Designed miniproteins, single chains, continued (5). Designs and how they scored, part 5

Each design is a single chain, and the fold is of that chain. pLDDT is the mean over its residues in the fold that is shown.

## One batch from the design tools (miniprotein)

Design m16142
Fold by ESMFold2-Fast:
Structure m16142 (fold): chain A 65 residues (1-65)
Amino acid sequence: SVEDKIKEAEEGTKELIERAKKMGLKVDEEKVKEGLKIIKEGIKKGDADLAQEGTEIIVNSINDS
């Protein structure tokens, strides 16, 4: 369902960010929120390209320094 996909995206994002922070990586939390918002919109609209765009924003929010 759409609700299950949204929950999976939220939980997966939270787990990814928690692991990144635990590894000492810097996370742009504003970009994470923006990317997750775009993923949720993509899921609601059935737009896989939009969901992928949001995922790329989240990945790019994590910096190795």
Scores: mean pLDDT 83

Design m16143
Fold by ESMFold2-Fast:
Structure m16143 (fold): chain A 70 residues (1-70)
Amino acid sequence: MAGEIALEALRALVAGQPGARILSAEVEGNRVTAVVEVTLDDGSVVRLRVVFEADPETGEVRVVSIEVLP
């Protein structure tokens, strides 16, 4: 349940960003680990590993980490 809230937050964020798309997403308990591809204004493409966690009691979602991939 909490991991689904984190995944929905990630999907909403990506849907609001032109040029962003989810390449993969893994739900583990209250945590979502995803790889997101973003096309920047200069045409550069970057891939990010992002980790979101949802509090199972409150449903509050937080960003744990963002890492730029090679």
Scores: mean pLDDT 79

Design m16144
Fold by ESMFold2-Fast:
Structure m16144 (fold): chain A 86 residues (1-86)
Amino acid sequence: MIEEAVEAARSGDLEKTREAARKVAEMQDPEAGRAFAEALIEYARKSKTPEVAQAALTGAGELMKSGNPEVQRAASRAAVEAGRAL
């Protein structure tokens, strides 16, 4: 599951990244949510393609719906980093 979410973000596929992030948010697994947020930050920082940065921002937005404060905090950091990459 988390590996599929990470690959979607890496590919820059907005729709797949949104769907994957939504599923991760629904897992009620703070470790998976945090790991996904860290992956979004890494890809946004290292990629110079706007598609990957936009996918990371979209994924972070969906992940913020998790309801878990630690995951929301990580998702917020991912959104900020993705926004800087745009």
Scores: mean pLDDT 76

Design m16145
Fold by ESMFold2-Fast:
Structure m16145 (fold): chain A 95 residues (1-95)
Amino acid sequence: DINSLAQTFFTEYTKTTSLSVRKSLLRNFLSSLNISVSEEELNEILAVLNEILLSLTFISPTTLETLKKKLPSYLQPLVDLFEKESNESRSAIMS
């Protein structure tokens, strides 16, 4: 189930600030989906995901929408999960 894989990836990805660890997590996630990417494409996806995470933290809707369009369709469930988890975290803090 892609949602379970995305949940595990999100949890581990957000626990670390290490770019090398995040890159390994992304590589493993893509491998779990049977997706093979070049080193260059992996670095591009990593950069966009990090910008999305930052945009979610700073609540920058215009930047977030632009960044989402840069990601392949097979990564959209991951972006949806990042938004859901970010929104749930904000709701918990505001409660």
Scores: mean pLDDT 73

Design m16146
Fold by ESMFold2-Fast:
Structure m16146 (fold): chain A 89 residues (1-89)
Amino acid sequence: NAVAQLLAQVQAQIAAQTARDLAAFDALLDYLRNVAHVDPGLLLPGLLEQPASWRLTLDQLRAILTSAAYNDPRDRLFGALAARLAALA
């Protein structure tokens, strides 16, 4: 069934994109803990306290990482989150 094959391929592509988004978020958390020496739980209250904020963050991290060739994606992600937290004061 050609339709079932196409659906399976689309689902596989979505799963691969989700894995990339999660890896990007893990890289940001690693940067915060091991390079910036900041507790991500304290720095990212709006992202860690609410499931909706968590999901929104992954979508935006994907957009940042897929746009332009950044020298250090972790630094770019950290800067974007810091700016957002400052705006939410």
Scores: mean pLDDT 53

Design m16147
Fold by ESMFold2-Fast:
Structure m16147 (fold): chain A 58 residues (1-58)
Amino acid sequence: SRRDAIAAAVRRASQLAHEGAPPEEANRVAREGLRAAGVADARLEFDEDGNLTRVEIR
C-alpha cells in the first residue's frame, strides 16, 4: 500500500543515517523512495546522531 511504501522509504533513510551517511544523503534517498511511492513532496529532519526528529509528507 502507499502507507507501507512511505514507511519503507523513511526506514531506509533512517537506516542509512544510523550507518553513518550524512543527513543530506539520507534525505536524498528518502525523497527518491517517496517519489516512487507517489508522494509529491516530503521533508525529513535528522539530528547529528542520525535520529529522525521530524517527518512532513504532502
Scores: mean pLDDT 75

Design m16148
Fold by ESMFold2-Fast:
Structure m16148 (fold): chain A 90 residues (1-90)
Amino acid sequence: GDAATRRALMAEVEATMYWMKVSVAKLIGASDEEIKELLEETIRKLEEAIRLLREAIRTSTNPRHRQLAQQELRSMEQALKIAKEELEKL
């Protein structure tokens, strides 16, 4: 339903903000330890967004909301893969 879709989109915004923090930390030359902590937090936020998007897909009766959630799920899964790969390089 609408509530599940809204919760998923809000979780995506939070995950995106943490991704921006990682980018800023790298730009200003933050320590590997600080970047690692931000990446670990970003991964947790991305996993929560993915969980909520999967719930929105399962519970939504609106085809347009399901399609949006499926597209966003693919984007978040790709972002999670990239974040995990970056963490492994540290």
Scores: mean pLDDT 87

Design m16149
Fold by ESMFold2-Fast:
Structure m16149 (fold): chain A 92 residues (1-92)
Amino acid sequence: VLDRLRELIDEAYKLLDEIEKETGNKSLVERAKKALDELRQAAEAGDFVGARKSLIEVESIVEELKKYNPELAEKLHRVIRGIAEELSRLAE
């Protein structure tokens, strides 16, 4: 169950690397990666409230990334939605 969350986070990292390569926007990508790292650490510690807080930050950054590459940002948005659903399952 936690393995699915890790898979989704790894997929998000790959999409962020592609966004950086296509757009050159290192600042937003690094902010998103930090928030995902905090989300992973919180979830592994059982802090699902902290994980959801980090998720909200990632969602905000994804909206900003849509201005630079809407296609890749939409793929990232789908993965982030999957992370949200997985966190909800883990918290139950």
Scores: mean pLDDT 85

Design m16150
Fold by ESMFold2-Fast:
Structure m16150 (fold): chain A 95 residues (1-95)
Amino acid sequence: SLEEIRRRLEEALRRAREIGDEITARVAEKGLELVDRYESLPLEELLFEAEVLRGLAGIVRGVHKIIGDEEGARVAEEVIEALDELIRLLREQLA
């Protein structure tokens, strides 16, 4: 599950870079940093940071939709889906 989240974020990062979406690429990079810190940071802090990144990715997706960039919106959506799965996993560990 954590490995699958990493794989999805790496793929989204690659696609964001291909289309020149620097903001989505940055969000994906920060998501990957959270995955790398999974064993070293408090779970509550990881959850807070993941939720902030998810919110930012949502804003970026919204911007792409407003300007008619369907491809950029899809890449941002992939980042959102990966972050939602990370948030789910973190919440399960805190329960």
Scores: mean pLDDT 88

Design m16151
Fold by ESMFold2-Fast:
Structure m16151 (fold): chain A 65 residues (1-65)
Amino acid sequence: MVDIEKGKEEAEKLVEAVKNKDVDKAQEYAIKLVEVAAGSLSEEQKDALAEAIQNKDIEKAKEII
């Protein structure tokens, strides 16, 4: 089941990692966010977020969430 509060927490950690320019941590939290929020994100949003993470485009990933 999707846990919206858990997804929000992972999103905040992702934003913090992006601000600290910690690419590895940002990618880790972004992947966890996709997994937790899978049921609440559209397939298009999930695909776009996964693609941004694979390309290490942290700014794009941040804009999607």
Scores: mean pLDDT 66

Design m16152
Fold by ESMFold2-Fast:
Structure m16152 (fold): chain A 94 residues (1-94)
Amino acid sequence: MEESVFPLEEAKVLKILAEHYKETGDPAIPLEELRERAKEEGLSEEELEEALEGLLEREYIRIRDGKVELVPEVTKVVDQILKESDITIEEEEK
């Protein structure tokens, strides 16, 4: 019922967090590792900071002990986050 439009930067950060969760089973990523992955996706440090602020405001993530963590409600939809981001993992084409 609410029209929530994600900024592109927030969507890119969610994608990185969702991929990390699928690769490792850990919803938390070290902030330093997230910064490196964000650079690969073309995000500046300022864009990453603004994206993290937006995701914190929406309660999709939390930051604890130098790590950025997907909240449990968001981890349940990581496959949908990856699909909405037009990321096709070859292993899903069955």
Scores: mean pLDDT 72

Design m16153
Fold by ESMFold2-Fast:
Structure m16153 (fold): chain A 65 residues (1-65)
Amino acid sequence: EQELHLKIVAHALRAVGDILDGDLEGARRSIEELKKLTEQETDPESKAVNERIIANLEKLLAEAE
């Protein structure tokens, strides 16, 4: 659980950093890894939180073009 959570947080932070740095391809790759990690989450509450993080990151990526 903790290891999965740390990987999710790390990829989320990388995606945000990549978006802010203008590396939209890097951000997209990090978001795809987040989706894979979120599919491994078995706790419904944690999964819902992770899905909201992914949705927010995808929105930021779309706004950034």
Scores: mean pLDDT 78

Design m16154
Fold by ESMFold2-Fast:
Structure m16154 (fold): chain A 78 residues (1-78)
Amino acid sequence: SLRDALFAWVRGELTRLLVEAGLSEEEAERLAGKMARAILAGDYETARELAREAGLDERQIEAVLGAGDFARLMLASH
């Protein structure tokens, strides 16, 4: 489904960024899943907190949340 595809895409992008920030692949995948769920639910406060705790800088957080908002709007349009 579109929702599953968008979730997988957001999770994949977040996992990549978290690994680049120094997390293990396992930690990054787990955290990315939580962040992706929060983003798609419109809970950007939780997603932002999780990203900061993971060590993403403010620019990375804004870019990721922007991409997540696009995905959420696409889901809402279907």
Scores: mean pLDDT 76

Design m16155
Fold by ESMFold2-Fast:
Structure m16155 (fold): chain A 60 residues (1-60)
Amino acid sequence: GPKLDEERANLAGAGLALVAQGDTSGGALAGARSMGYDAEQAKALASNEALRAAVEAVLA
């Protein structure tokens, strides 16, 4: 449903922010912030294994 699509989009954005903190920066973090996630929020989500899997899926 619509809530699930929004949640997955938000997780993907947070995942891009996590990648920006490690290997990519600037644009990826700006994209995540436009979705409502900042660097601290992305780091808080970094402990979530599902988020790591989402990042790997996007980068593959």
Scores: mean pLDDT 55

Design m16156
Fold by ESMFold2-Fast:
Structure m16156 (fold): chain A 58 residues (1-58)
Amino acid sequence: SKEELIEQANTLISSGKYDEAIALLEENKDILGDEGIKLLAEAYANSGQGDKAIDIIK
């Protein structure tokens, strides 16, 4: 479910597990909606992938 996915991604990000958060969110990109895409962008930015963060927000 989308809600469960967002909760899990938030937990990974708050724990500094950006690579796992990115993998989870990328696998489910079609289901993410705006909130999930924002989380993916935040995970990219925190992992030094700012260009990818900007690309998915555009």
Scores: mean pLDDT 82

Design m16157
Fold by ESMFold2-Fast:
Order: structure tokens, then sequence, then C-alpha cells
Structure m16157 (fold): chain A 86 residues (1-86)
């Protein structure tokens, strides 16, 4: 259980970094970070469908973050707080 929480927290840290990268205009790096976060979510024991849904939603939001950097940075802060709460 502690291991699953550690992996989930790490995945959220990667989501935060991805939104920061998107806000800076680096969508290629942002997508790579989302893919790595998805791997950690799967390792943490999330069902395949849930991992797919979360990563797909994040990829859509990365595009929005690249258009509005302030919203991208706010989303990064939300994911960072989620990681800290685990």
Amino acid sequence: DAEARRLLARAYELFAEAFEAAAEGDLERARELIDRAGELLAEAGLPEREVAARTAAARVLLVAASIDPSEGREMAEVYRRLAEEL
C-alpha cells in the first residue's frame, strides 16, 4: 500500500512537470512526461481503463495549457498538491 501511494505521488509529480513544460511551449516533453506518469499509475495498480482515461484527459489539457500558460501553471500546482497529500 505504501508503495502504491509512493508511485501515485510520483505520477502526480510527473503530471505537474508535464503541465509546466506545456505552459513553456514544450508539448513534446509534456507528452513524454504524461506517458511516464501513465506507466507509474499502472504500476501503482490502477486499472488499464482508468490509466488510459487519466492520461488521455491530461493530453487534452496539455494543449489548453500551451495556449494559456497561466492555466497550465495552475494545473501543475494542483497536481503537485495532490502528490503532497498522498
Scores: mean pLDDT 86

Design m16158
Fold by ESMFold2-Fast:
Structure m16158 (fold): chain A 68 residues (1-68)
Amino acid sequence: SEKKREEIVAKLEEIKEQVKELIKDKKKREGIIHIIDAWIEDIKEGNMSLEEAEALVKSLEDFVESLK
């Protein structure tokens, strides 16, 4: 579903903003953002399944929660 893909991309963009706030080390922050940007492009281009993308979002949400 196109709507589901857009929803996943929006969640990854939100996670990226949380990474900017929560990770103080510039090199680690930039590295994580770079990886997330690559995943966003793969999802937008249809190079990642929705199931893989949803699992990825869940893992990143859990990671961000662990930083709070």
Scores: mean pLDDT 85

Design m16159
Fold by ESMFold2-Fast:
Structure m16159 (fold): chain A 78 residues (1-78)
Amino acid sequence: DDLLELAYHAVGGNLADAEAIRAKIGATKGPEAEAIAGQIISLRKYGSVEDKQEAGRALAAKDVATILKLASKYPVYS
């Protein structure tokens, strides 16, 4: 799952690998999917301590729905 792989790299602080996966998602699934991927990266870069900790727990459980719900609070920054 590309979104889980992206969340793994983003939550782990490997933003370069997370951005590469975001670009792949945009190329294969289009701009709406790329925007969702970008929100996961924004959660890692700009999210609260509480939201980042909850995202880490959701990632360990492979709970994509919770990761997406948390990420939806964060816009994509260019």
Scores: mean pLDDT 80

Design m16160
Fold by ESMFold2-Fast:
Structure m16160 (fold): chain A 78 residues (1-78)
Amino acid sequence: LLEEASRLAERAAQAVREGNYDEAAKIFDEGAQRLEATHPDLAHAFRLAAEYAKNGDGEFAASLAEQIARVLREQVAR
């Protein structure tokens, strides 16, 4: 779950860098849905990143996605 969510965050960050904000928002929403029951704080972060992507705030969306991926990788490494 966490490793898969980390991969989603990385894919979303890549979509943002490519200017594909619609795809990035979809990936962020998927990440939020997957984590809602187990990690509500991370689900909220994914939803916030999706909102930034939908508003065209690519820099904020990418930065938040990279932070989410980093946190998730740290949890999986244990």
Scores: mean pLDDT 79

Design m16161
Fold by ESMFold2-Fast:
Structure m16161 (fold): chain A 98 residues (1-98)
Amino acid sequence: HMEMLARYEVRVVALSPEQTEEQHEMIRKAAEESGDVSVVELYPDGRAVISAPTEEKALETALAIAEQLARKFGRTAEVSRIERDGSELAPIETIEVR
């Protein structure tokens, strides 16, 4: 059933170490609030991977997280699909703050 989970990467460019810690906290809280979303991996370079039982749920959650992170840090956030083999597809959405 892990092979049936949808996975998305949320990346925020050029975060400091302190901002990366805040990003990790925001992602964990968003996953907990969603109930069905799991945090797969948190990277020290501003990347995080989440999973959900459905493609729609995973994408909606990833986009919501990316928008919150972009707004919080004033940075560009990108959402990319992760295939089962771990390969990353090109970003499907880029969220820029004004």
Scores: mean pLDDT 73

Design m16162
Fold by ESMFold2-Fast:
Structure m16162 (fold): chain A 84 residues (1-84)
Amino acid sequence: SEAVKKVVERIKLLIEVVKKRFPDNTELNRQLDEIKKKAEELEKDPNATVEDAVKLYNEVRSLIAKNLTPEEYDEILAEVKKKL
């Protein structure tokens, strides 16, 4: 589905931006890589729904919000928007 692919692209971009800004946060980057693998599996699944992709997107956002300050998180979201 095109809609699933668009959400997955956003997930991958969000993960890329966070990893680039916080390369030394080994545990966060490990957890982000696990979610990236799930996103890639979802992109390859012909039965994947937009709801599945949105659920994974919310999981990434929650993980980032737990590890970053509100200010750092806002900067990440601004960078992601510029690349979309």
Scores: mean pLDDT 86

Design m16163
Fold by ESMFold2-Fast:
Structure m16163 (fold): chain A 98 residues (1-98)
Amino acid sequence: KELFEKAKKLYEEGKYEEALSVLDEMARILQQAKRFKPEEIIEFLILRAEVYEKLGKYDEAIVLYNTAAILARNFGLFDLAEESEKKREEVKKKAGIK
């Protein structure tokens, strides 16, 4: 929760590399955790994808949005799935894919 809010604030301030550093630390913590809330993991993946998109790392952003969409569908979080799929297609257009 605390790391997510810090990363989100850095993203809103345009500090994308710093936001990514915080998200990478959060990813290590989440990988070691055996308990997670699906909504929190999906929101984490979406924010990380948005940071990669702002850094011009479109392939990484597409993978993260796709992962978020699949997880959201698996947990019945259809609004988050549709948001992730829409953002994935927008990044594909920016990257010249399809």
Scores: mean pLDDT 82

Design m16164
Fold by ESMFold2-Fast:
Structure m16164 (fold): chain A 75 residues (1-75)
Amino acid sequence: LEARLAAVERAAAEVEPALVELAAADPALRKELHERVGPLLAAAQAAYDAGDLERALELAEEAVRRAAELVEEAR
């Protein structure tokens, strides 16, 4: 679990600068982030609050994956 969490944190840290740069220039990308990634992050937080750490991690992994896909689509 800890190793997977560290991997997700690293992947998120790598994706975040590109997302911030692209989203600042493109309102459409910001909308896609809200629609595709927002619900997954909310679900991950709910799972974490419920004590389901493995489910929270799965949802966070999916959120990072979709964010990376949006970055590739914007390029």
Scores: mean pLDDT 75

Design m16165
Fold by ESMFold2-Fast:
Structure m16165 (fold): chain A 71 residues (1-71)
Amino acid sequence: MEKAAEAVEKAARSAYDTGATPEQVANASYLAGKALGAEDVARASHEGGRKAKTPKEAYDLAVEAARKASE
């Protein structure tokens, strides 16, 4: 489900660009996936992002987890 991973990437990027914390980036990713009904992608992106120590790392990990979950 590539569309859900794309939504996660857009939400995570927007949060990162607006100065969000790692937790806020992970949460934005979760909400984007959930809004499309892609619970697996939403949960995976949140779990990936929450492991991060920086906003950029949260973006990278959330997007990668979302893409793997959408395969």
Scores: mean pLDDT 80

Design m16166
Fold by ESMFold2-Fast:
Structure m16166 (fold): chain A 62 residues (1-62)
Amino acid sequence: SMAELERLAAELAEAIRNGDFATLARILQTHPRELLEQVLSLIPADSPEQRAAAVLIETMAP
């Protein structure tokens, strides 16, 4: 659902801001790449969090 994607996008961005690598690994390993790509689209395009999320999804997602 959209609400779940928005929640996940917020959680991912917050984990990036806080350097919470355990939460980052959990999110990236427990969700399919297609869903993570949708989550990425909900993070502001020009933000440091979006750039970091893109790299993490590319390198760590299944």
Scores: mean pLDDT 81

Design m16167
Fold by ESMFold2-Fast:
Structure m16167 (fold): chain A 119 residues (1-119)
Amino acid sequence: MKPVSEELLEKAEKAIEEAGIDSKDAVLIVVPDESQLPYAKELAEKLKEKYPDVDIIVTPLRFQLPGSSEVTDAFLRMSVAVLFSAKVSKLLVIGLGTVPELPEVHPKTGTKVITVDLS
């Protein structure tokens, strides 16, 4: 994978600021598949340097969870688990080439979900 560009980092920082993400919120970086996880992790590490109090998590869209038949279902189940454990008020989902379809408000937690595509 190519290294994370300054332009991508600036776009991600702008998305965090526009979403109003703070220390009680989380950022989820999504890549199309597991082979792109190192790229997402590099972006997460750079963002964590600037936003040390924000939880930053990375996941591939093509992730199979036990009992899941759909990539979207697996992603939603992972998002539910993260939100449930972290008790966040807002979740910013950053797509790097693909964006899952997610509800604007999580039905069980009330967490506001904001999705951006930075491909």
Scores: mean pLDDT 69

Design m16168
Fold by ESMFold2-Fast:
Structure m16168 (fold): chain A 97 residues (1-97)
Amino acid sequence: SLIEEYKKLSEETKEKGIKSTSLYTAAALGQAGVDFMEELAEKALKESKEQGAKAYEMLAETYQHTADMYESLGNKEDAEKYREKAEEARKKAEELK
């Protein structure tokens, strides 16, 4: 299932970030996860409204995690950007329900 794959990758990205020995490595892993999950959310939305809603909820969580990592790096600009993306993804998920 596309949704199961998306969930697994979201959890792996979060866990890898937490286990990173450097904040730079954590941010890079978070960005790679975001890029992948944005593509999966797009594909899920094209398949069905319900799958899109679930995928965008997972994408919002991924954006929040990425924002937290950037804040830890002292990069407040990117942290704020990803917090805004998380809110937009949550709104989109709600609209698809």
Scores: mean pLDDT 72

Design m16169
Fold by ESMFold2-Fast:
Structure m16169 (fold): chain A 79 residues (1-79)
Amino acid sequence: SAKIEELRERWAAIEAGAPYGGLPLEEALKRAEEVIANTTDPLEITYELQRIIIETDEAHVEEFARAAEEKLKKLKVKL
């Protein structure tokens, strides 16, 4: 799918030395909440959360990735 291809290209760029997006952790978390509030498709949520990880400040990428993982896990339990 086009979304998966875009995501793979973005990760490939980061692996090649491209910087993360520099988005502050607080803003990344806010965007994640907006995604969850407006999207019910687990695949769409996963895509959008992965995209936000890439756009997050490198210093906080791991912290945001952990928060995103917890959100995805909770959504699967509610199904």
Scores: mean pLDDT 78

Design m16170
Fold by ESMFold2-Fast:
Order: structure tokens, then C-alpha cells, then sequence
Structure m16170 (fold): chain A 80 residues (1-80)
């Protein structure tokens, strides 16, 4: 699924938070996404984040990206 420019900007913000090891900021961004976007859009954004971190990130950054994706998936499942 192709991301909008606005959704790409969210991926960039999440990546910056992960690179800064700012877990509170990363989680706050995910919370905002869950309020703003559809389930499909949230998963597409976090999937794009996970792919970017897999290519260039440290093992710790990859683990954090996967944890954010899992948390979002669990929260989306709970609301459906």
C-alpha cells in the first residue's frame, strides 16, 4: 500500500524518535496515529517503519520497532 506524504512524515517522526531512543515520544506518536488513522493505515505506517529500521537500524532499534507494531496490532484487535 502506498503511503500519503502525511503518512510518510509520520514514519520519519517515528524513525527520529527511535533513533533518539525516545520511547515516550514513539508511544505518543502511535497513540495519535490510532486516533487519527484507520487500522489499515496504522499498520501500513508501522510496516514501513519496521522495513526502514530493518535496513539501517541497530538490533535494539529493530526490536523497538517490532514492539511498537505488536502493541498497535493488539490495541487494534481489542477495538474490533
Amino acid sequence: MALSPEQRAVVDELLAAIEANDLARARALVDRMLETYSAEEVLAILGALARRVAATGTPEQRRLALELLQDAQERLAARS
Scores: mean pLDDT 81

Design m16171
Fold by ESMFold2-Fast:
Structure m16171 (fold): chain A 94 residues (1-94)
Amino acid sequence: SAALEEFEATVERILAKFRELHPDEPELNALVEEGARALLEAARRGASEAEIRRIHREFMQRLAAWGRETGREEAALEGMAAIHEITELLLQTR
């Protein structure tokens, strides 16, 4: 699907930009990449809006927990913003 290919390319650009802005945060980058991958696989499977929103909630909770545990709440919020952007893009393409 052309729409899926465009979505995949956009996710790759978001992740590349996030890594550029957070080069010293390997754990944060890994968590954001895991969330993005889960959303991308949901897109490939044609997952429901409910399933997409469940994945979004899971990674928002995991990023918030990481921020609290590491004292990097601001960095965690930026990771949450990246996951939110990917989620909204996916929901708009359905």
Scores: mean pLDDT 90

Design m16172
Fold by ESMFold2-Fast:
Structure m16172 (fold): chain A 101 residues (1-101)
Amino acid sequence: DATIRTIRETGEKVAAELEKLGKDKEAEEVRRLTEEAVEALRRGDTKEAARLVLEMAKLAGKALSEHLKKQGKDREAVATYVGLSILGIGLALDAEHPEWS
């Protein structure tokens, strides 16, 4: 399943970036939300999968944005939050409508 693979790959990449920043708790939460989204999709609950993917993207975007702001990188913080929000919306649409993937 290409959608499940994409959700897992994206979640793991995001979690790995959070771990590099010392945000281990947020990385664990991203992985948990990613697996819950995959399990929702496997049972046919596409709306719940979409919700969980959006929550994962929001958590990651906030954590990465806050880290960049602490380093005085306000432009990069905004770009990261917006980029992850767009990615989360895309993944949520794919999860809710796997027939479009």
Scores: mean pLDDT 77

Design m16173
Fold by ESMFold2-Fast:
Structure m16173 (fold): chain A 83 residues (1-83)
Amino acid sequence: SDEELLEEALKLLDELKNNPDLSREEIQELVDKILELIEKLSKEQLEILLKKIEEVIKETKDNPEVVRALEELASKVRELLEK
């Protein structure tokens, strides 16, 4: 179950990475779905997700709206990892 939640979050990140023509509204919808999932993830899974978010930021640096949304998501994951 928890593994399925991580896999879903990773798929949503891949959608952000692979769709450069996403509208601001579509980007926010995908990020909001990931935000719902991260509240249910273990610390170990959050660490895996954070690494993937950082990788996707590097791969999408030509899309400033996606980078901004992912940086905000990374900050929330880091906050959850602090306790």
Scores: mean pLDDT 83

Design m16174
Fold by ESMFold2-Fast:
Structure m16174 (fold): chain A 91 residues (1-91)
Amino acid sequence: SDLADQIIENMEEAARALAEGDFEKAKEHAEKAAELARKAGREKAAEAILKGYEKAREYAKKHEEEAKKDPEAMEEELRKIFMDTANEVAE
């Protein structure tokens, strides 16, 4: 659905912002994804998205020098951490 696509898009934008070191933008996108999940009646999914974001954010902070050297590789890894954690917790 359009709403599900927007949730995924915001999660991907959050991962990209984390890879770029833009933690404020990343948080805004993660919160938007959670808001959209709540509007869909998916409160557990919204909580899972925010948990996934926190895990990805911690990884980004730990690997900040690696992110500066290869932002695209970091974005892909952060996206994987974010999505996998959100999917695990949403059940």
Scores: mean pLDDT 83

Design m16175
Fold by ESMFold2-Fast:
Structure m16175 (fold): chain A 99 residues (1-99)
Amino acid sequence: MIEEYKKLIRENPELFEERMQEAIEKGDIETTKAMAEAAAEVAIEQGVLTEEQAELVKKILVKRAQLAAGETSQEDVEEEEKKLKELVEKEQEKRKAEE
């Protein structure tokens, strides 16, 4: 299952994005978890995200699906999104200081 999603990300990233968004909107937590894990692993492999950033993105995607299913609050999603934004901003600031 995860390997099939990784293949989809490499061959048709736009279709993968559409399928993941559909799973999130339907509150399909298990499908969202599998797709988020595949996306995280590919992003780490390609150097797009650090392991820490990828783990946080995975949590955000799962929480969005849980929100759609009525299992969490909007505030929980926003808190994880804020953590990702702060982490990305800190890494960008570090890179600018090293340039």
Scores: mean pLDDT 79

Design m16176
Fold by ESMFold2-Fast:
Structure m16176 (fold): chain A 94 residues (1-94)
Amino acid sequence: SARDEFLEEKKKLGEILEEILKTNVVSEEEFDLIVDLAVTLDELERNGSEEQLREATKLVREFNEKLKTASKEEAIELIKELLKRLKELLDESK
């Protein structure tokens, strides 16, 4: 179920990111940030342990809630922070 919960939150995040891209003009740097987030989520899905998936699910859920009410500028900062925290979780020290 940890994997199933992760996939549900990943889907919700994907929908939020799609809405941001549809309603806002983003720079190449901002688009690359979103792509890096998607790749990191795919890596967690493929290689994440049960514990990493539980922690990732909590993080993605928290950020999904914040992203729903965020401005464009706030959303980019939230995406950047989420990406950093997910990469730290994968690397356990980075």
Scores: mean pLDDT 84

